# Designed miniproteins, single chains: the designs that were tried, part 99

Each design is a single chain, and the fold is of that chain. pLDDT is the mean over its residues in the fold that is shown.

## One batch from the design tools (miniprotein)

Design m3656
Fold by ESMFold2-Fast:
Structure m3656 (fold): chain A 113 residues (1-113)
Amino acid sequence: GVVVTESGGGTFPEGSTVTLTATVTGGTVIGVSWLRETPSGRVESLIGNGSKPGKGVRSRFTGSGSGNTWTLTLSNLQLEDTATYTAIAGVISDETGLGLLVAGEGAQVTVVA
């Protein structure tokens, strides 16, 4: 089956730059969206499809990737950036040829003063 593995989470000082990585197996990736869930349970779109950013998309956050490896770079971390960051991959399954949306487990990022 298709699996999305996330890495790069941890505890970081304010002002840090962090790269989160999503690695996809079992399919051909057509795109990756990133979202975060705050400690209060608010879910915000960071990187997604469309010409205009959704609520919570920030100029400090950049998405990149090709093939099976996709990254989210979080620049100049603020205390309010403490959240769980989740990659959602649009993938064509190698086994079935079906288009799937597969979420990673989430990477916890904690920002400290």
Scores: mean pLDDT 84

Design m3657
Fold by ESMFold2-Fast:
Parts: C-alpha cells; sequence; structure tokens
Structure m3657 (fold): chain A 59 residues (1-59)
C-alpha cells in the first residue's frame, strides 16, 4: 500500500539520520524529510530545530 511505502521510506531516512549523529544539521534535515508526508507537525518541529541550530551556529 501507499502508506507502507511511505513508512519504509521513513525508516530508511531515520537510519540515515542515525548515521549522521555527529552532524545535527543533516540529521534534522533527514528527519524533517522523513516525516513531511506522514506527520507534518513532527516534520515542522525538525525543520524549526534545524533553523534554530543554524542560527546558533552563526553566532
Amino acid sequence: SEIEEKMKRVKELEEQARAHRDNPEEAFRLMAEAYKEVNPLLADIYRRALEGYRELKKQ
């Protein structure tokens, strides 16, 4: 089903994010991408976390 395919993609992106544990920017980006279609609210939280991390890093 379409939902099963989306959930498989979520797991793949979650594993990629885990591989980038030492890179918060890439980890947050991958998590936002993973959830954007299945849980838009959670995706938005990760996107905001990414933006906040980038702003802190600029200082």
Scores: mean pLDDT 81

Design m3658
Fold by ESMFold2-Fast:
Structure m3658 (fold): chain A 78 residues (1-78)
Amino acid sequence: SMAELERKEREVEEYFDKVRQSILEALRRAGAPEEFIKRLEEAWEAGKQVALDALRRGLSVEEAIEIGERKMQELLEG
């Protein structure tokens, strides 16, 4: 149902946003360069969007998060 998909989308968005916030705050406290922080923010947003797309294709929340995290790793390693 649409309501079920919307709930799953909120769960995925909440996961990515909370993980992002926690890590970015820790990196800023450690004095990480702003260019690196900006790149991480862009990678997280891309990962979140890929995860949301996976949900819309019928994958589970767990599978969507794993796919999104893999996308983030690829962007940060390339």
Scores: mean pLDDT 84

Design m3659
Fold by ESMFold2-Fast:
Structure m3659 (fold): chain A 62 residues (1-62)
Amino acid sequence: GWSEEEIDEILAELRKRMDKAGVSEEEKEKFLKKFRELLENQPQDVEAIHKLVLELVDKENK
């Protein structure tokens, strides 16, 4: 599973990427909160994590 420090590092990198993509602060916080909950409760569900990341990228690029 992911450690708390590893989760924080992953979320920090995602925040940086969303900042570069022009995602609003409100939308970033909502996404990061859901992503943190997913990592804490289902850290081995790589498919669900991958789907969430792809949905965010597609929304910002489309």
Scores: mean pLDDT 68

Design m3660
Fold by ESMFold2-Fast:
Structure m3660 (fold): chain A 61 residues (1-61)
Amino acid sequence: SSRLREARDRMSEAGGEAPPEERVRAIRDTAERLAREGVLSPEQAEELVREFTERLREQEE
């Protein structure tokens, strides 16, 4: 449970204050890293990428 929360926090910080396009890339890279390290399953990584990417799109327009 704590691992998922930590992963979520890291993904939310990915890309910092970069433009949304760069933040999407940073989010994907972070999720891939966490899946590689075994913190997330590949399925969980994909779900989090989708969630954060959609959230960024909503904030833009």
Scores: mean pLDDT 75

Design m3661
Fold by ESMFold2-Fast:
Structure m3661 (fold): chain A 95 residues (1-95)
Amino acid sequence: MKEFEKLMKEAEEVIDRLTKAINELESLIRQGKKAPQELIDEVRRLIDEARELYKKLMEASDKLTPEEQRRAARLMTVLAIEIAAADYLLKINEK
């Protein structure tokens, strides 16, 4: 249970950072510009962190109260959407 709040905080932090990186990548794509390598590397790292947190939240699910499971499910949904969006934008940026 104490571990759950730490995972939630870590996931919210990764979501915030990934959202900012996605917005920057989208802006560059819209302008027909290639992203700096540093941004590409950061997005890839954040995707890996997001996937790991998703896995940890999934593995913790059976130890959670119904309310915590609901909170985790909502946050995991956001993580999944952000991961998919970031992967897609990286693919577009390659071309």
Scores: mean pLDDT 85

Design m3662
Fold by ESMFold2-Fast:
Structure m3662 (fold): chain A 85 residues (1-85)
Amino acid sequence: SAAKDEQQILLLMSEAGKLVYKARQAVRDGDYESARKYVKEAKKTIEQLKKLVENSKVSESKKRAALNGAKIYEKQVAEIEKEVS
């Protein structure tokens, strides 16, 4: 259902944001091993989010909003990955 898809999109969006936050905190702490693990998990969560959005029954405007959010997280993950590579 659209409502179930919307709930799952919001959960994955929240999880992606949390993982990006944890990765940044790990970088600040000098824990580059944990930062790399959180980056990898964030990438996986963002990919799952994008696939769910594309196949969801939510409105086109909600799909665009979610994909824009995913794109912002992808950019943030790429910046962190460059720092820890």
Scores: mean pLDDT 90

Design m3663
Fold by ESMFold2-Fast:
Structure m3663 (fold): chain A 72 residues (1-72)
Amino acid sequence: SMEELMLESELALARMYVGIGNILASQGKLEEAIEEYEKAIKMLEELVKRDPRFQPELERARKKLEEVKKKL
């Protein structure tokens, strides 16, 4: 369905933001990494509201954010 394609596209974008956050964190750019993880988390929170199947993705992104915040 069009809706399923839209959800998949939004998930792909959220995963892209997590990937950017991971790269920035590996470079020691912790504040920039936090901004990218927060973008991903907002998108994943919206996805979870539409379908609870995205909850594990959201929890993974939240754990990444927490890891980086501990280094800041």
Scores: mean pLDDT 90

Design m3664
Fold by ESMFold2-Fast:
Structure m3664 (fold): chain A 85 residues (1-85)
Amino acid sequence: ADELTNLELSIDPETGLVRGRAESAGDSGVYPAFVVLEPRGADGKPTLVLFVQVGKDGSKWYVEEVDPAQGFRAGDQGRLEVISP
């Protein structure tokens, strides 16, 4: 995603706990990314997508589920994928 650098994200599949860091994501107060947590479907489209926002100081993480059929924007596909361990 634009303006995202050094973003590292992990998600515990049992608890849903999001852990991560962002160290150099530009100068804005919000660092948006779309994160794919499940393998892509047979049509190549993501089956689960999260919208992630990180505060500028890294103190807060906001994670929202996005419906792939309704929530995708042009350019979101295939650039950043994080697969749950």
Scores: mean pLDDT 44

Design m3665
Fold by ESMFold2-Fast:
Structure m3665 (fold): chain A 65 residues (1-65)
Amino acid sequence: SKEELIKEGEKLLKQAKRAFEEGNYVEAYNLAIEAQRLYLRAKDYEGAKEASELAAEALKKVLAK
């Protein structure tokens, strides 16, 4: 159901935020991208946007010197 997709997306986004806080930027990126995919399948565009923004921030950290 859409509700189950949103719930799993929220769980993955919370895990991505924790990974980011811990400095695990590759893990944060991968988790945020997976959350974005679930939100898009659920047509939760606000959730997808939040996940996409976290993925972009994590990627910037991975590419930094």
Scores: mean pLDDT 89

Design m3666
Fold by ESMFold2-Fast:
Structure m3666 (fold): chain A 78 residues (1-78)
Amino acid sequence: SLLEKAKEALEKGRYEFAVALAKATIQLDPDNAEAYLLLAEAYHKLGRKDEAIQWYRKALEIDPNNERAKKLLEEIEK
């Protein structure tokens, strides 16, 4: 799946590619919280803090119980 490819791209340090794949996943399924989380993590790894915070918050609007999204948002917000 596109989501699995986005996750693999993130794990391999292909952050811009992970952004593109996560965005493609969101276009097909705009309620997919995991896709927004991957998009946020990719922006975070690229040093794009404001974009990362935006998409972590969006992931939590869709899935408020996502512990990974909560933890990563807390880590980026000092």
Scores: mean pLDDT 87

Design m3667
Fold by ESMFold2-Fast:
Structure m3667 (fold): chain A 56 residues (1-56)
Amino acid sequence: SLEEKAEEVLRLMREHNLSPREAAQKLGLSDEEIEAVLKYLEERDRAEMERLFATF
């Protein structure tokens, strides 16, 4: 699923200090899958930022 791919990209980013796009490419994702994962991560990061702002 898209969520599983996004989590794997995040794991690779942490382990190898890669950008999101580089981590997705290392996973062997297609260009379309990379775009989908990056969009998903941006959406999630935005939601998380909104949540963090609500706590301060």
Scores: mean pLDDT 75

Design m3668
Fold by ESMFold2-Fast:
Structure m3668 (fold): chain A 83 residues (1-83)
Amino acid sequence: AASHLAAGNAAANKGDFETAVAHYERAIALDPNNADAWVLLGDAYERLGELDKAIEAYKKALSINPNDETVKRRLKELEEKKK
């Protein structure tokens, strides 16, 4: 069986971001310290226009992996767009 991250990525590649979110949430439920799953959840929420949820997901990813410069930059960009 494919991992929930792989299933979420397959859905996202087809443009089905709602299904991608569901799979990433399942991955996080199994391992809440998986920073990659939180990043992918944030990316999917951005594609859905759910900016507040994307910001929360990126903040969780950054709390797990504080040296992720890509996530830091993306989070800053989204927070600047909201303010």
Scores: mean pLDDT 82

Design m3669
Fold by ESMFold2-Fast:
Structure m3669 (fold): chain A 72 residues (1-72)
Amino acid sequence: SEKKKELLKRMMDLGVREVELAVKIVVLKKELENTEDEEKKKELEEEIKRLEEEMERLRKEIAELEKELEKL
């Protein structure tokens, strides 16, 4: 089914972005652990929060695509 192929490709593309975001979050959390500057800590915490919110949005999109795949 062509629709199944399109959904699977979209899910794969989102999965790649999810991995990229996960790596960025890990790097920033490591920087946060190694930083002594209170200003930098706040900036890193805010950036981590933004990326985690983006990650949650991606996971919701993937979940919706999974529901669409089940209907096919």
Scores: mean pLDDT 87

Design m3671
Fold by ESMFold2-Fast:
Structure m3671 (fold): chain A 64 residues (1-64)
Amino acid sequence: MKKVVLVVGDDEEKAREIAEKLSKELGAEPIVLVNKSVEEAKALAKELEKKGYEVYMVLIGKPK
């Protein structure tokens, strides 16, 4: 089973740091969405889950 950590936020540096830590801890592929809405992130998560991925979503800062 493939795992993905999806980090959404307005701070690219913090998003990358969190994605790196969680991807290493969970054995997951990191995806960072900067300046994307929570709705866009949820849509991507749903598509990944349809493909058989286990998705972990993390929101940081003020996503809109």
Scores: mean pLDDT 78

Design m3672
Fold by ESMFold2-Fast:
Structure m3672 (fold): chain A 73 residues (1-73)
Amino acid sequence: AAEALRAAGEAEADAKLAALGERATALYNRAAASTPEEAAALIAEADAVVAAGAAEFERLRAETAARAAALAA
C-alpha cells in the first residue's frame, strides 16, 4: 500500500540522516582531540558531510513525497 511505502521511505531517510549526523559528530569529536593540522582537515570533512547530508535529505524528502502522491492517486 502507498502508506507502507511512504513509511518505509521515511524510515530509510531518517536512518540515513541519523548515520550522517553520527559521522559528522564523530569527525568533530576527533578534531577536538587531534593536532591543529589534523583538526582543520577533519572539520572541513565534517562540514562537507553536513552540507551534503542536508542536500541529500531534502532530495529524499521531495522524492518520497512525490512517490507517495503518485501512489495515492
Scores: mean pLDDT 75

Design m3673
Fold by ESMFold2-Fast:
Structure m3673 (fold): chain A 81 residues (1-81)
Amino acid sequence: SVHDELDRVVRELAMEMLRAGVPEERVVEFARRLGQIAHENRDNPVLMLERVREEIERDETIPEEVKARALARLDELLARA
């Protein structure tokens, strides 16, 4: 499902942020925020993906390469939704 694929994208983003040296507390807080946005928009998969994408794009603390990969994965999900 789109929800399972989004959960995977968020998990992979969190893992890549940790590997890039982002503090664990910051990664946990950010993942929780993305999860809240996804939950609040769960009844509209396209809006859910768009809102999560906007939050990731807005964040200036995610390493650029990690952000680009996460956004590319979300764009693939949006194209299929």
Scores: mean pLDDT 86

Design m3674
Fold by ESMFold2-Fast:
Structure m3674 (fold): chain A 95 residues (1-95)
Amino acid sequence: SPRERVLEGLDRVIEKAKEVAEKNPEYKDFLENIIKTLEEARDKVRRGELTPLQLLMELGAILLAVSTLYHLTKDPELKELADEVARLIAEVERL
């Protein structure tokens, strides 16, 4: 279902953010805040407590933050994370 694809997408973004944080300790605090926000959003989606619009707003803010950090650092792992967030946004827009 579209909802299952969104939950799978949230899990992929969370996993990628955790991987980037472990490989890049300098981004750990920044990424841990993003991971927490995504895990809370995932739990709310599972409970039917978060609308698609609210999820899009949260993911949009995360995409902007990660993209900004990528432009400052030029770290390709941050670009990969931003691309995964953008892919998830496209899945949410199909709801």
Scores: mean pLDDT 88

Design m3675
Fold by ESMFold2-Fast:
Structure m3675 (fold): chain A 64 residues (1-64)
Amino acid sequence: SERARDVALLEEAAKRAQPFGSELTARVRAEHADRSAEEQQQALSDAGSEVNKRTNKIYEELKK
C-alpha cells in the first residue's frame, strides 16, 4: 500500500538524518550551556526544527 511505502521511506529518512541530528544537538547544547534554561530550551527546539527539515528533504529525495 502507499501508506506502508510512505512509512518505510520516512523511517529511512529519519535514519539517514540521525548523524546530523546527533551532531547538531550536541553542538547546540555545548554552545548554550552557559545560557538560561529558557534560552537552552529554545535553542534545542530550533535544532529539532532543523532536524525535521533535513528529514523532510531526504524523504522527498527518496520519494522520487
Scores: mean pLDDT 85

Design m3676
Fold by ESMFold2-Fast:
Order: C-alpha cells, then sequence, then structure tokens
Structure m3676 (fold): chain A 61 residues (1-61)
C-alpha cells in the first residue's frame, strides 16, 4: 500500500538523519571541519528533518 511505502521511506530517512548527526559529531571531535563545512552539514540535516516532518504529516492524514 502507499502507506507502507511512506512508512518505509520515513524509516530510511530517519536512519539517514541519525547517521548524519553521528558523522557531524565525529567530524567535529576530529577538528577537521571548517565552520562552512559544519554549516553545510547542518543545512542538510535541517532539510532532512523537514522531509521527515512532511512524511509524518502525510501518514497522520
Amino acid sequence: SQREQLERELQIKEAELQSLQEALNILKAQGKLTPEEEAEMEQVIAELEEEIARLREQLAA
């Protein structure tokens, strides 16, 4: 069903978000990130969070 497809997409995107957050923390700890690179990763994380929020809204409808 379309609901099952949306639920799978949500699970994948939530896993991607967790991986990106972990990667950002590791890279920050290594001191190899420039402020620009950190901001770029935070922007990607923010966009992914917005996509997850939209999927949750679609599933709640």
Scores: mean pLDDT 86

Design m3677
Fold by ESMFold2-Fast:
Structure m3677 (fold): chain A 74 residues (1-74)
Amino acid sequence: ERRETLLKAAEQLEEQAKLAEELGVREAAEVLREAAEVLRRLARGEISEEEALERLRELEERLRALAPEVEAAA
């Protein structure tokens, strides 16, 4: 079930974003929330799968760039 799988993934990303925000890593939290929104839009058919994958890869690159900050905040 693609739609429900995407919505569950979006929910998990929102939970991770909340934890990142609690740890003071707000930029990481914003990236995670943006990724969750991409998954929700894909689940609702508002964006193509190809566009969603491209957007998510860009967000993953941003998150990786924040790795030193995330590790320091842990």
Scores: mean pLDDT 77

Design m3678
Fold by ESMFold2-Fast:
Structure m3678 (fold): chain A 82 residues (1-82)
Amino acid sequence: MNKEIEEKVRKIVEEVLGVKPVPDDANLQYDPLLGADRSTHERLVKKLEEEFGIEISPEERQKITTVKDAVDYIEKKLEEKK
């Protein structure tokens, strides 16, 4: 995993949810214990788009369920910019 991307993704997730630490396997689309819901997921996606300078389609948003999914997605998008 790219450590710089992971660190930035984790920071954004923690800021959006207001919880630290966030487990890697936590469901970012819906988790009542973390306060994760559709609204926080939309905010998370928007912050990822702003931080990394990428656009995430509605279909691709459905693939971002965990911190690992977010990191993998961002890594793939940044590699495509080469």
Scores: mean pLDDT 78

Design m3680
Fold by ESMFold2-Fast:
Structure m3680 (fold): chain A 70 residues (1-70)
Amino acid sequence: SEKQELINRLIGLKLRIIGLEFDKELLEEKYKKGEISEEEYKKKMKEIEEEIKELEEEIEELEEKLEELE
């Protein structure tokens, strides 16, 4: 059903965000240890944050669609 497909998609997107938040923590640790430059840290952090934002926007759209199907 469309509702089940939306729920499954939503779960997948939320799990992806959890993985990206973990990647942010790992990136912060590498920066604190001096393993990466400030430039590389800022670039990679921005890329992760932009992906999280896109995923959060898709989650909002899917949650709105789910409310319409209840």
Scores: mean pLDDT 88

Design m3681
Fold by ESMFold2-Fast:
Structure m3681 (fold): chain A 69 residues (1-69)
Amino acid sequence: MLEELKKLGEELVKAVEAGDVDKAQEITKKILELAEELLKDPSLREEVKKLLDELSERIQKITEENLKA
């Protein structure tokens, strides 16, 4: 399950880099649904938050670069 979240994160990064807004939105919904399910498990909560924070930083950087282009 954590590996699936990582995989979706990498797909989101690729979609954002490609400027594919529709695909990025679809993947984001899948990430949020999976994260919500994983966050119900207290033993996974810290790792899930760490992965989401790292993904958010990567997406923010790419989004800022795309807005300047």
Scores: mean pLDDT 78

Design m3682
Fold by ESMFold2-Fast:
Structure m3682 (fold): chain A 70 residues (1-70)
Amino acid sequence: GGGPNEEELEEELAKLREQLKKLGVSEEAIENVIEAARVYESDPERARELLKLAEEELKKIYEERKKAAA
């Protein structure tokens, strides 16, 4: 194995960010998801907490947007 796969991780995270942005997710929720993915290898417990926060925010944003669009 050659070196750390940080470059590949960053590419995957960039793709994930683009997809979330395309879905209209807020930058804050996107940041939480991205950070959770990044720290998952180092600190899985922290990643879980960030994912929970992002999930809650994603749900809230989805509901707010749906309510405004209705």
Scores: mean pLDDT 73

Design m3683
Fold by ESMFold2-Fast:
Structure m3683 (fold): chain A 69 residues (1-69)
Amino acid sequence: MEEEIDTEVKIALGLIYLAIANLDYQRGDYEGAIESYEKALQLFEEAGPAARDEIEYVRKKLEELRKKL
């Protein structure tokens, strides 16, 4: 239960940072978006296989954003 709860919390926090990053991206704040995507990625990687789709999505967004800076 503790391990399962920790995984769910990490995914939830990762999704919050992902939402912040997407908002920053739409505003043209690419530096802020990168910071929030990196925080989301860390949380999703700590959550493990349950967040694999989110990990892939964030990695692609970080690669795209780094090319714009």
Scores: mean pLDDT 81

Design m3684
Fold by ESMFold2-Fast:
Structure m3684 (fold): chain A 64 residues (1-64)
Amino acid sequence: EEELKKAKEYIIDKLLAGDRETADFVAEVGRKAIAELGLKGPEASGEDHGRVIRRIYEEVAKKL
């Protein structure tokens, strides 16, 4: 929980600074999470989108 909050703040700060490496990493993790969860875009619920976002934060937290 604490690590995910720190990861979220890290992502926001890096994206505001224009950090391309962080943006590319977030996009790659997001694509992998969507594929793993079997999401079909418009059929995805808000809960499913939350699961994708959580996986992005977890992967970023592992690098902090």
Scores: mean pLDDT 72

Design m3685
Fold by ESMFold2-Fast:
Parts: C-alpha cells; sequence; structure tokens
Structure m3685 (fold): chain A 90 residues (1-90)
C-alpha cells in the first residue's frame, strides 16, 4: 500500500506537470510511477499521452501499446494510439 501510494503521488504530479506544459518533467514522473507499479495500464496511457503532446510519436505508440497489453479494453489508449499512428505517418 505504501508503494502504491507513492506511485499514485508520482502520477498526480505528472498530471499537474502535463497541464503546465512541462512535458519532459511529466514523462519522468510517469516513468517513476511505472518503476513502482509496472502493471498499471493507466500509468502507461499517461506516459504515452505525455510523449504524444511532446511530439514524440514513436514513443507514444510504444507506451499506448503497452497500456493495451495490460488493459485491452482501454478506450482512451485505443483512441490515442490511432491518433499517434496517424501523426507518425505524416
Amino acid sequence: SEIEKKAQEYLDKGRELLVQGKYDEAIEYFKKAIELDPNNADAYTLLGEAYLVAGKYDEAIEYFRKALELDPNNVKAKALLRQAEALAGR
């Protein structure tokens, strides 16, 4: 429970940094959350989203795919994966 709480704190801080446009810092906090809880599909979706808004489409695709391996029915990850693939194909 202590590790799960710390992982959640890292996700929350990453979310705040994303809203502030601090994409590289957000990426680092989402990676820290994944190090503590590597089976959290939402953490991979957030990491992919941070890469996507930073214009790093190949990395975004990788992490959305990891999110879908853990949670195949994640509607947000599916939608963002399609968006990232379309942007990478430009």
Scores: mean pLDDT 90

Design m3686
Fold by ESMFold2-Fast:
Structure m3686 (fold): chain A 59 residues (1-59)
Amino acid sequence: KGEEEVRKLRLDYAVRLLKNTDLSVEEIAKRVGFDSVEEFEKELKKYYGKTAEEIRKEL
């Protein structure tokens, strides 16, 4: 579905920011269009099965 596809693209960009920058999880969530860190974390778990902190540690 179009909404799921757009959301996945925003999350892919967020994952890139988590791995390549020292921006806070809150700042990244805002940059990719989420109003809250809680909503952002739920979407990360839905598509990646991981929290933002877990993704950042995957180096």
Scores: mean pLDDT 78

Design m3687
Fold by ESMFold2-Fast:
Structure m3687 (fold): chain A 72 residues (1-72)
Amino acid sequence: MSEAEFAAAVSAAFQRLLDAGFAPEVAAHAVQQIVAKFGRDPAAIREAAERVVAELPRDASPEEVAAFVAGL
């Protein structure tokens, strides 16, 4: 896996959460938790971001996001 693929997945996940209506602080925290859980797996990062978009309310707290990602 290339550094470029990982960087692209992280950027895409962050932008996807912003486009879905999450606050920048919450989106950044979500991406950090996803990367901490799945490491340098671009497919898992993208899938986890889509699950956050599908399942969490847009007013979710950083703690709620961290708990959700931990359960993935």
Scores: mean pLDDT 84

Design m3688
Fold by ESMFold2-Fast:
Structure m3688 (fold): chain A 68 residues (1-68)
Amino acid sequence: SAKDDLEALAAEVKKDPRFEVELVGDDKLIITQKGDIRQLIGLALRVIGDLPNVDVSLEGNTLTVTAK
């Protein structure tokens, strides 16, 4: 399910200390990288390719992943 996908993604992203991650309710994941956003851009591209049941928005240094 989209919720299970977001929880799995949150657990994976938390392993990388360059990211801050917040799961909001059951349907939204907010990922922030301060300063250099190269890893955040790479993560956004992977999420778009791997998770068909989410919407992705990248604004400044913040990636928002929302369940459809």
Scores: mean pLDDT 82

Design m3689
Fold by ESMFold2-Fast:
Structure m3689 (fold): chain A 100 residues (1-100)
Amino acid sequence: MEEIFKEAEATLYYLRGKSYLEDGDYEKAIEDFKKALELSTDPAMKAEALLNIGKAYLKLGKYDEAVKYFKQAIDLARQSGNTELLAEAEKVLKEAEKKK
């Protein structure tokens, strides 16, 4: 189905975004994670993408944007029952809020 091809594309954007994040190319990481978020219908993939967008904004010193994306990741993690992602998102949210 079309959704399966979109999830495969979302996964490729997500993995490339992770590589950019590790390389310190935070703007390209955000672009790729946003593409993964747009293409995916999986709440778990969307929550991971939102968490990593927030982490990239945090690295760029854009704390208000980081907080916004971490809160969205928390909401989706709760909906998907992903307790590990929820705990990580809450931790990085607290760190971002301390900086602004």
Scores: mean pLDDT 85

Design m3690
Fold by ESMFold2-Fast:
Structure m3690 (fold): chain A 74 residues (1-74)
Amino acid sequence: SDLEEQADLIIRHLEVEADRLIATQSPEAVRAHVDRMVAAARQLAEGLYDPELLAKFQERLDEVRARTDARLAA
C-alpha cells in the first residue's frame, strides 16, 4: 500500500528532524517541537487513513516520542 510507504517516510522524516533538534535545542524545546510535529502528522493522517491504519500510525508516532526521550536521556 502506498499509504504504508508514505507512513514510513513520514516517521523517518520525524526521526531525522528530532535528531537535528536534539543537536541544536534545549531538551524542553525538543520535546515541545516533537509534540507539535507528531500532532501535525496525526491530524494529516486523520484525513487520509482508515481507523486501523491510523491506530498503527499513532503507535509509530508514540515510538518517535519515546525514541526522542531516550536520546535526550543519553
Scores: mean pLDDT 86

Design m3691
Fold by ESMFold2-Fast:
Structure m3691 (fold): chain A 61 residues (1-61)
Amino acid sequence: SPVEERLRELIAEVRRAAAAGDFDRAQALIAEAVALMRENKVPAEVRRKFLFEIDEILRAA
């Protein structure tokens, strides 16, 4: 899915921003990912998977 591919790209950017300590950028990227999931009516199972990965990234930073 093109939407899932874009979500994977955004999560990779979130991981990079968090690793760099750029939490303002990480927050903006998370907001973009959430908006993309909402606008494209991404299935709940897929949304939970991506949100879990984001939480893990932020917890590890």
Scores: mean pLDDT 86

Design m3692
Fold by ESMFold2-Fast:
Formats: structure tokens, C-alpha cells, sequence
Structure m3692 (fold): chain A 66 residues (1-66)
């Protein structure tokens, strides 16, 4: 289900942000952005695998800038 893919992307993004030393609030913000990216990718017809990849790419980009 799409919600499972979005949830997995958010969980992985949160873990990456925490590992990078971000605060829980910042990590949650990164997770939300990743979840939104995954949902948009799925709505655009991307596979669950592609949606997760795009979401993690977005998370890494945000972590590097914060």
C-alpha cells in the first residue's frame, strides 16, 4: 500500500537525520519532507522503490543543508 511506502521513507529519513546529529524536531521535519516526496512520486506513477529512493535523496539533501 502507498501509505506503507510513505511510512518507510519517513522512518528511514528520520533515522538518517538522527544519525547526522539533527535534533528530534529537525529530524521530524526531514521525515515529513521525505514522506511528502514519496507520496508525490507515487502519485506521479513511480514505483514504490523509486518513491523511496527519491524520498531518501531529498532527506540527504536537506540534512546536508541544515
Amino acid sequence: MDDITVGEAAKQAYALAKEAGLSPEEAQRVAIAAANTAREALEAGKSPEEAKELALKKAKELIEKI
Scores: mean pLDDT 81

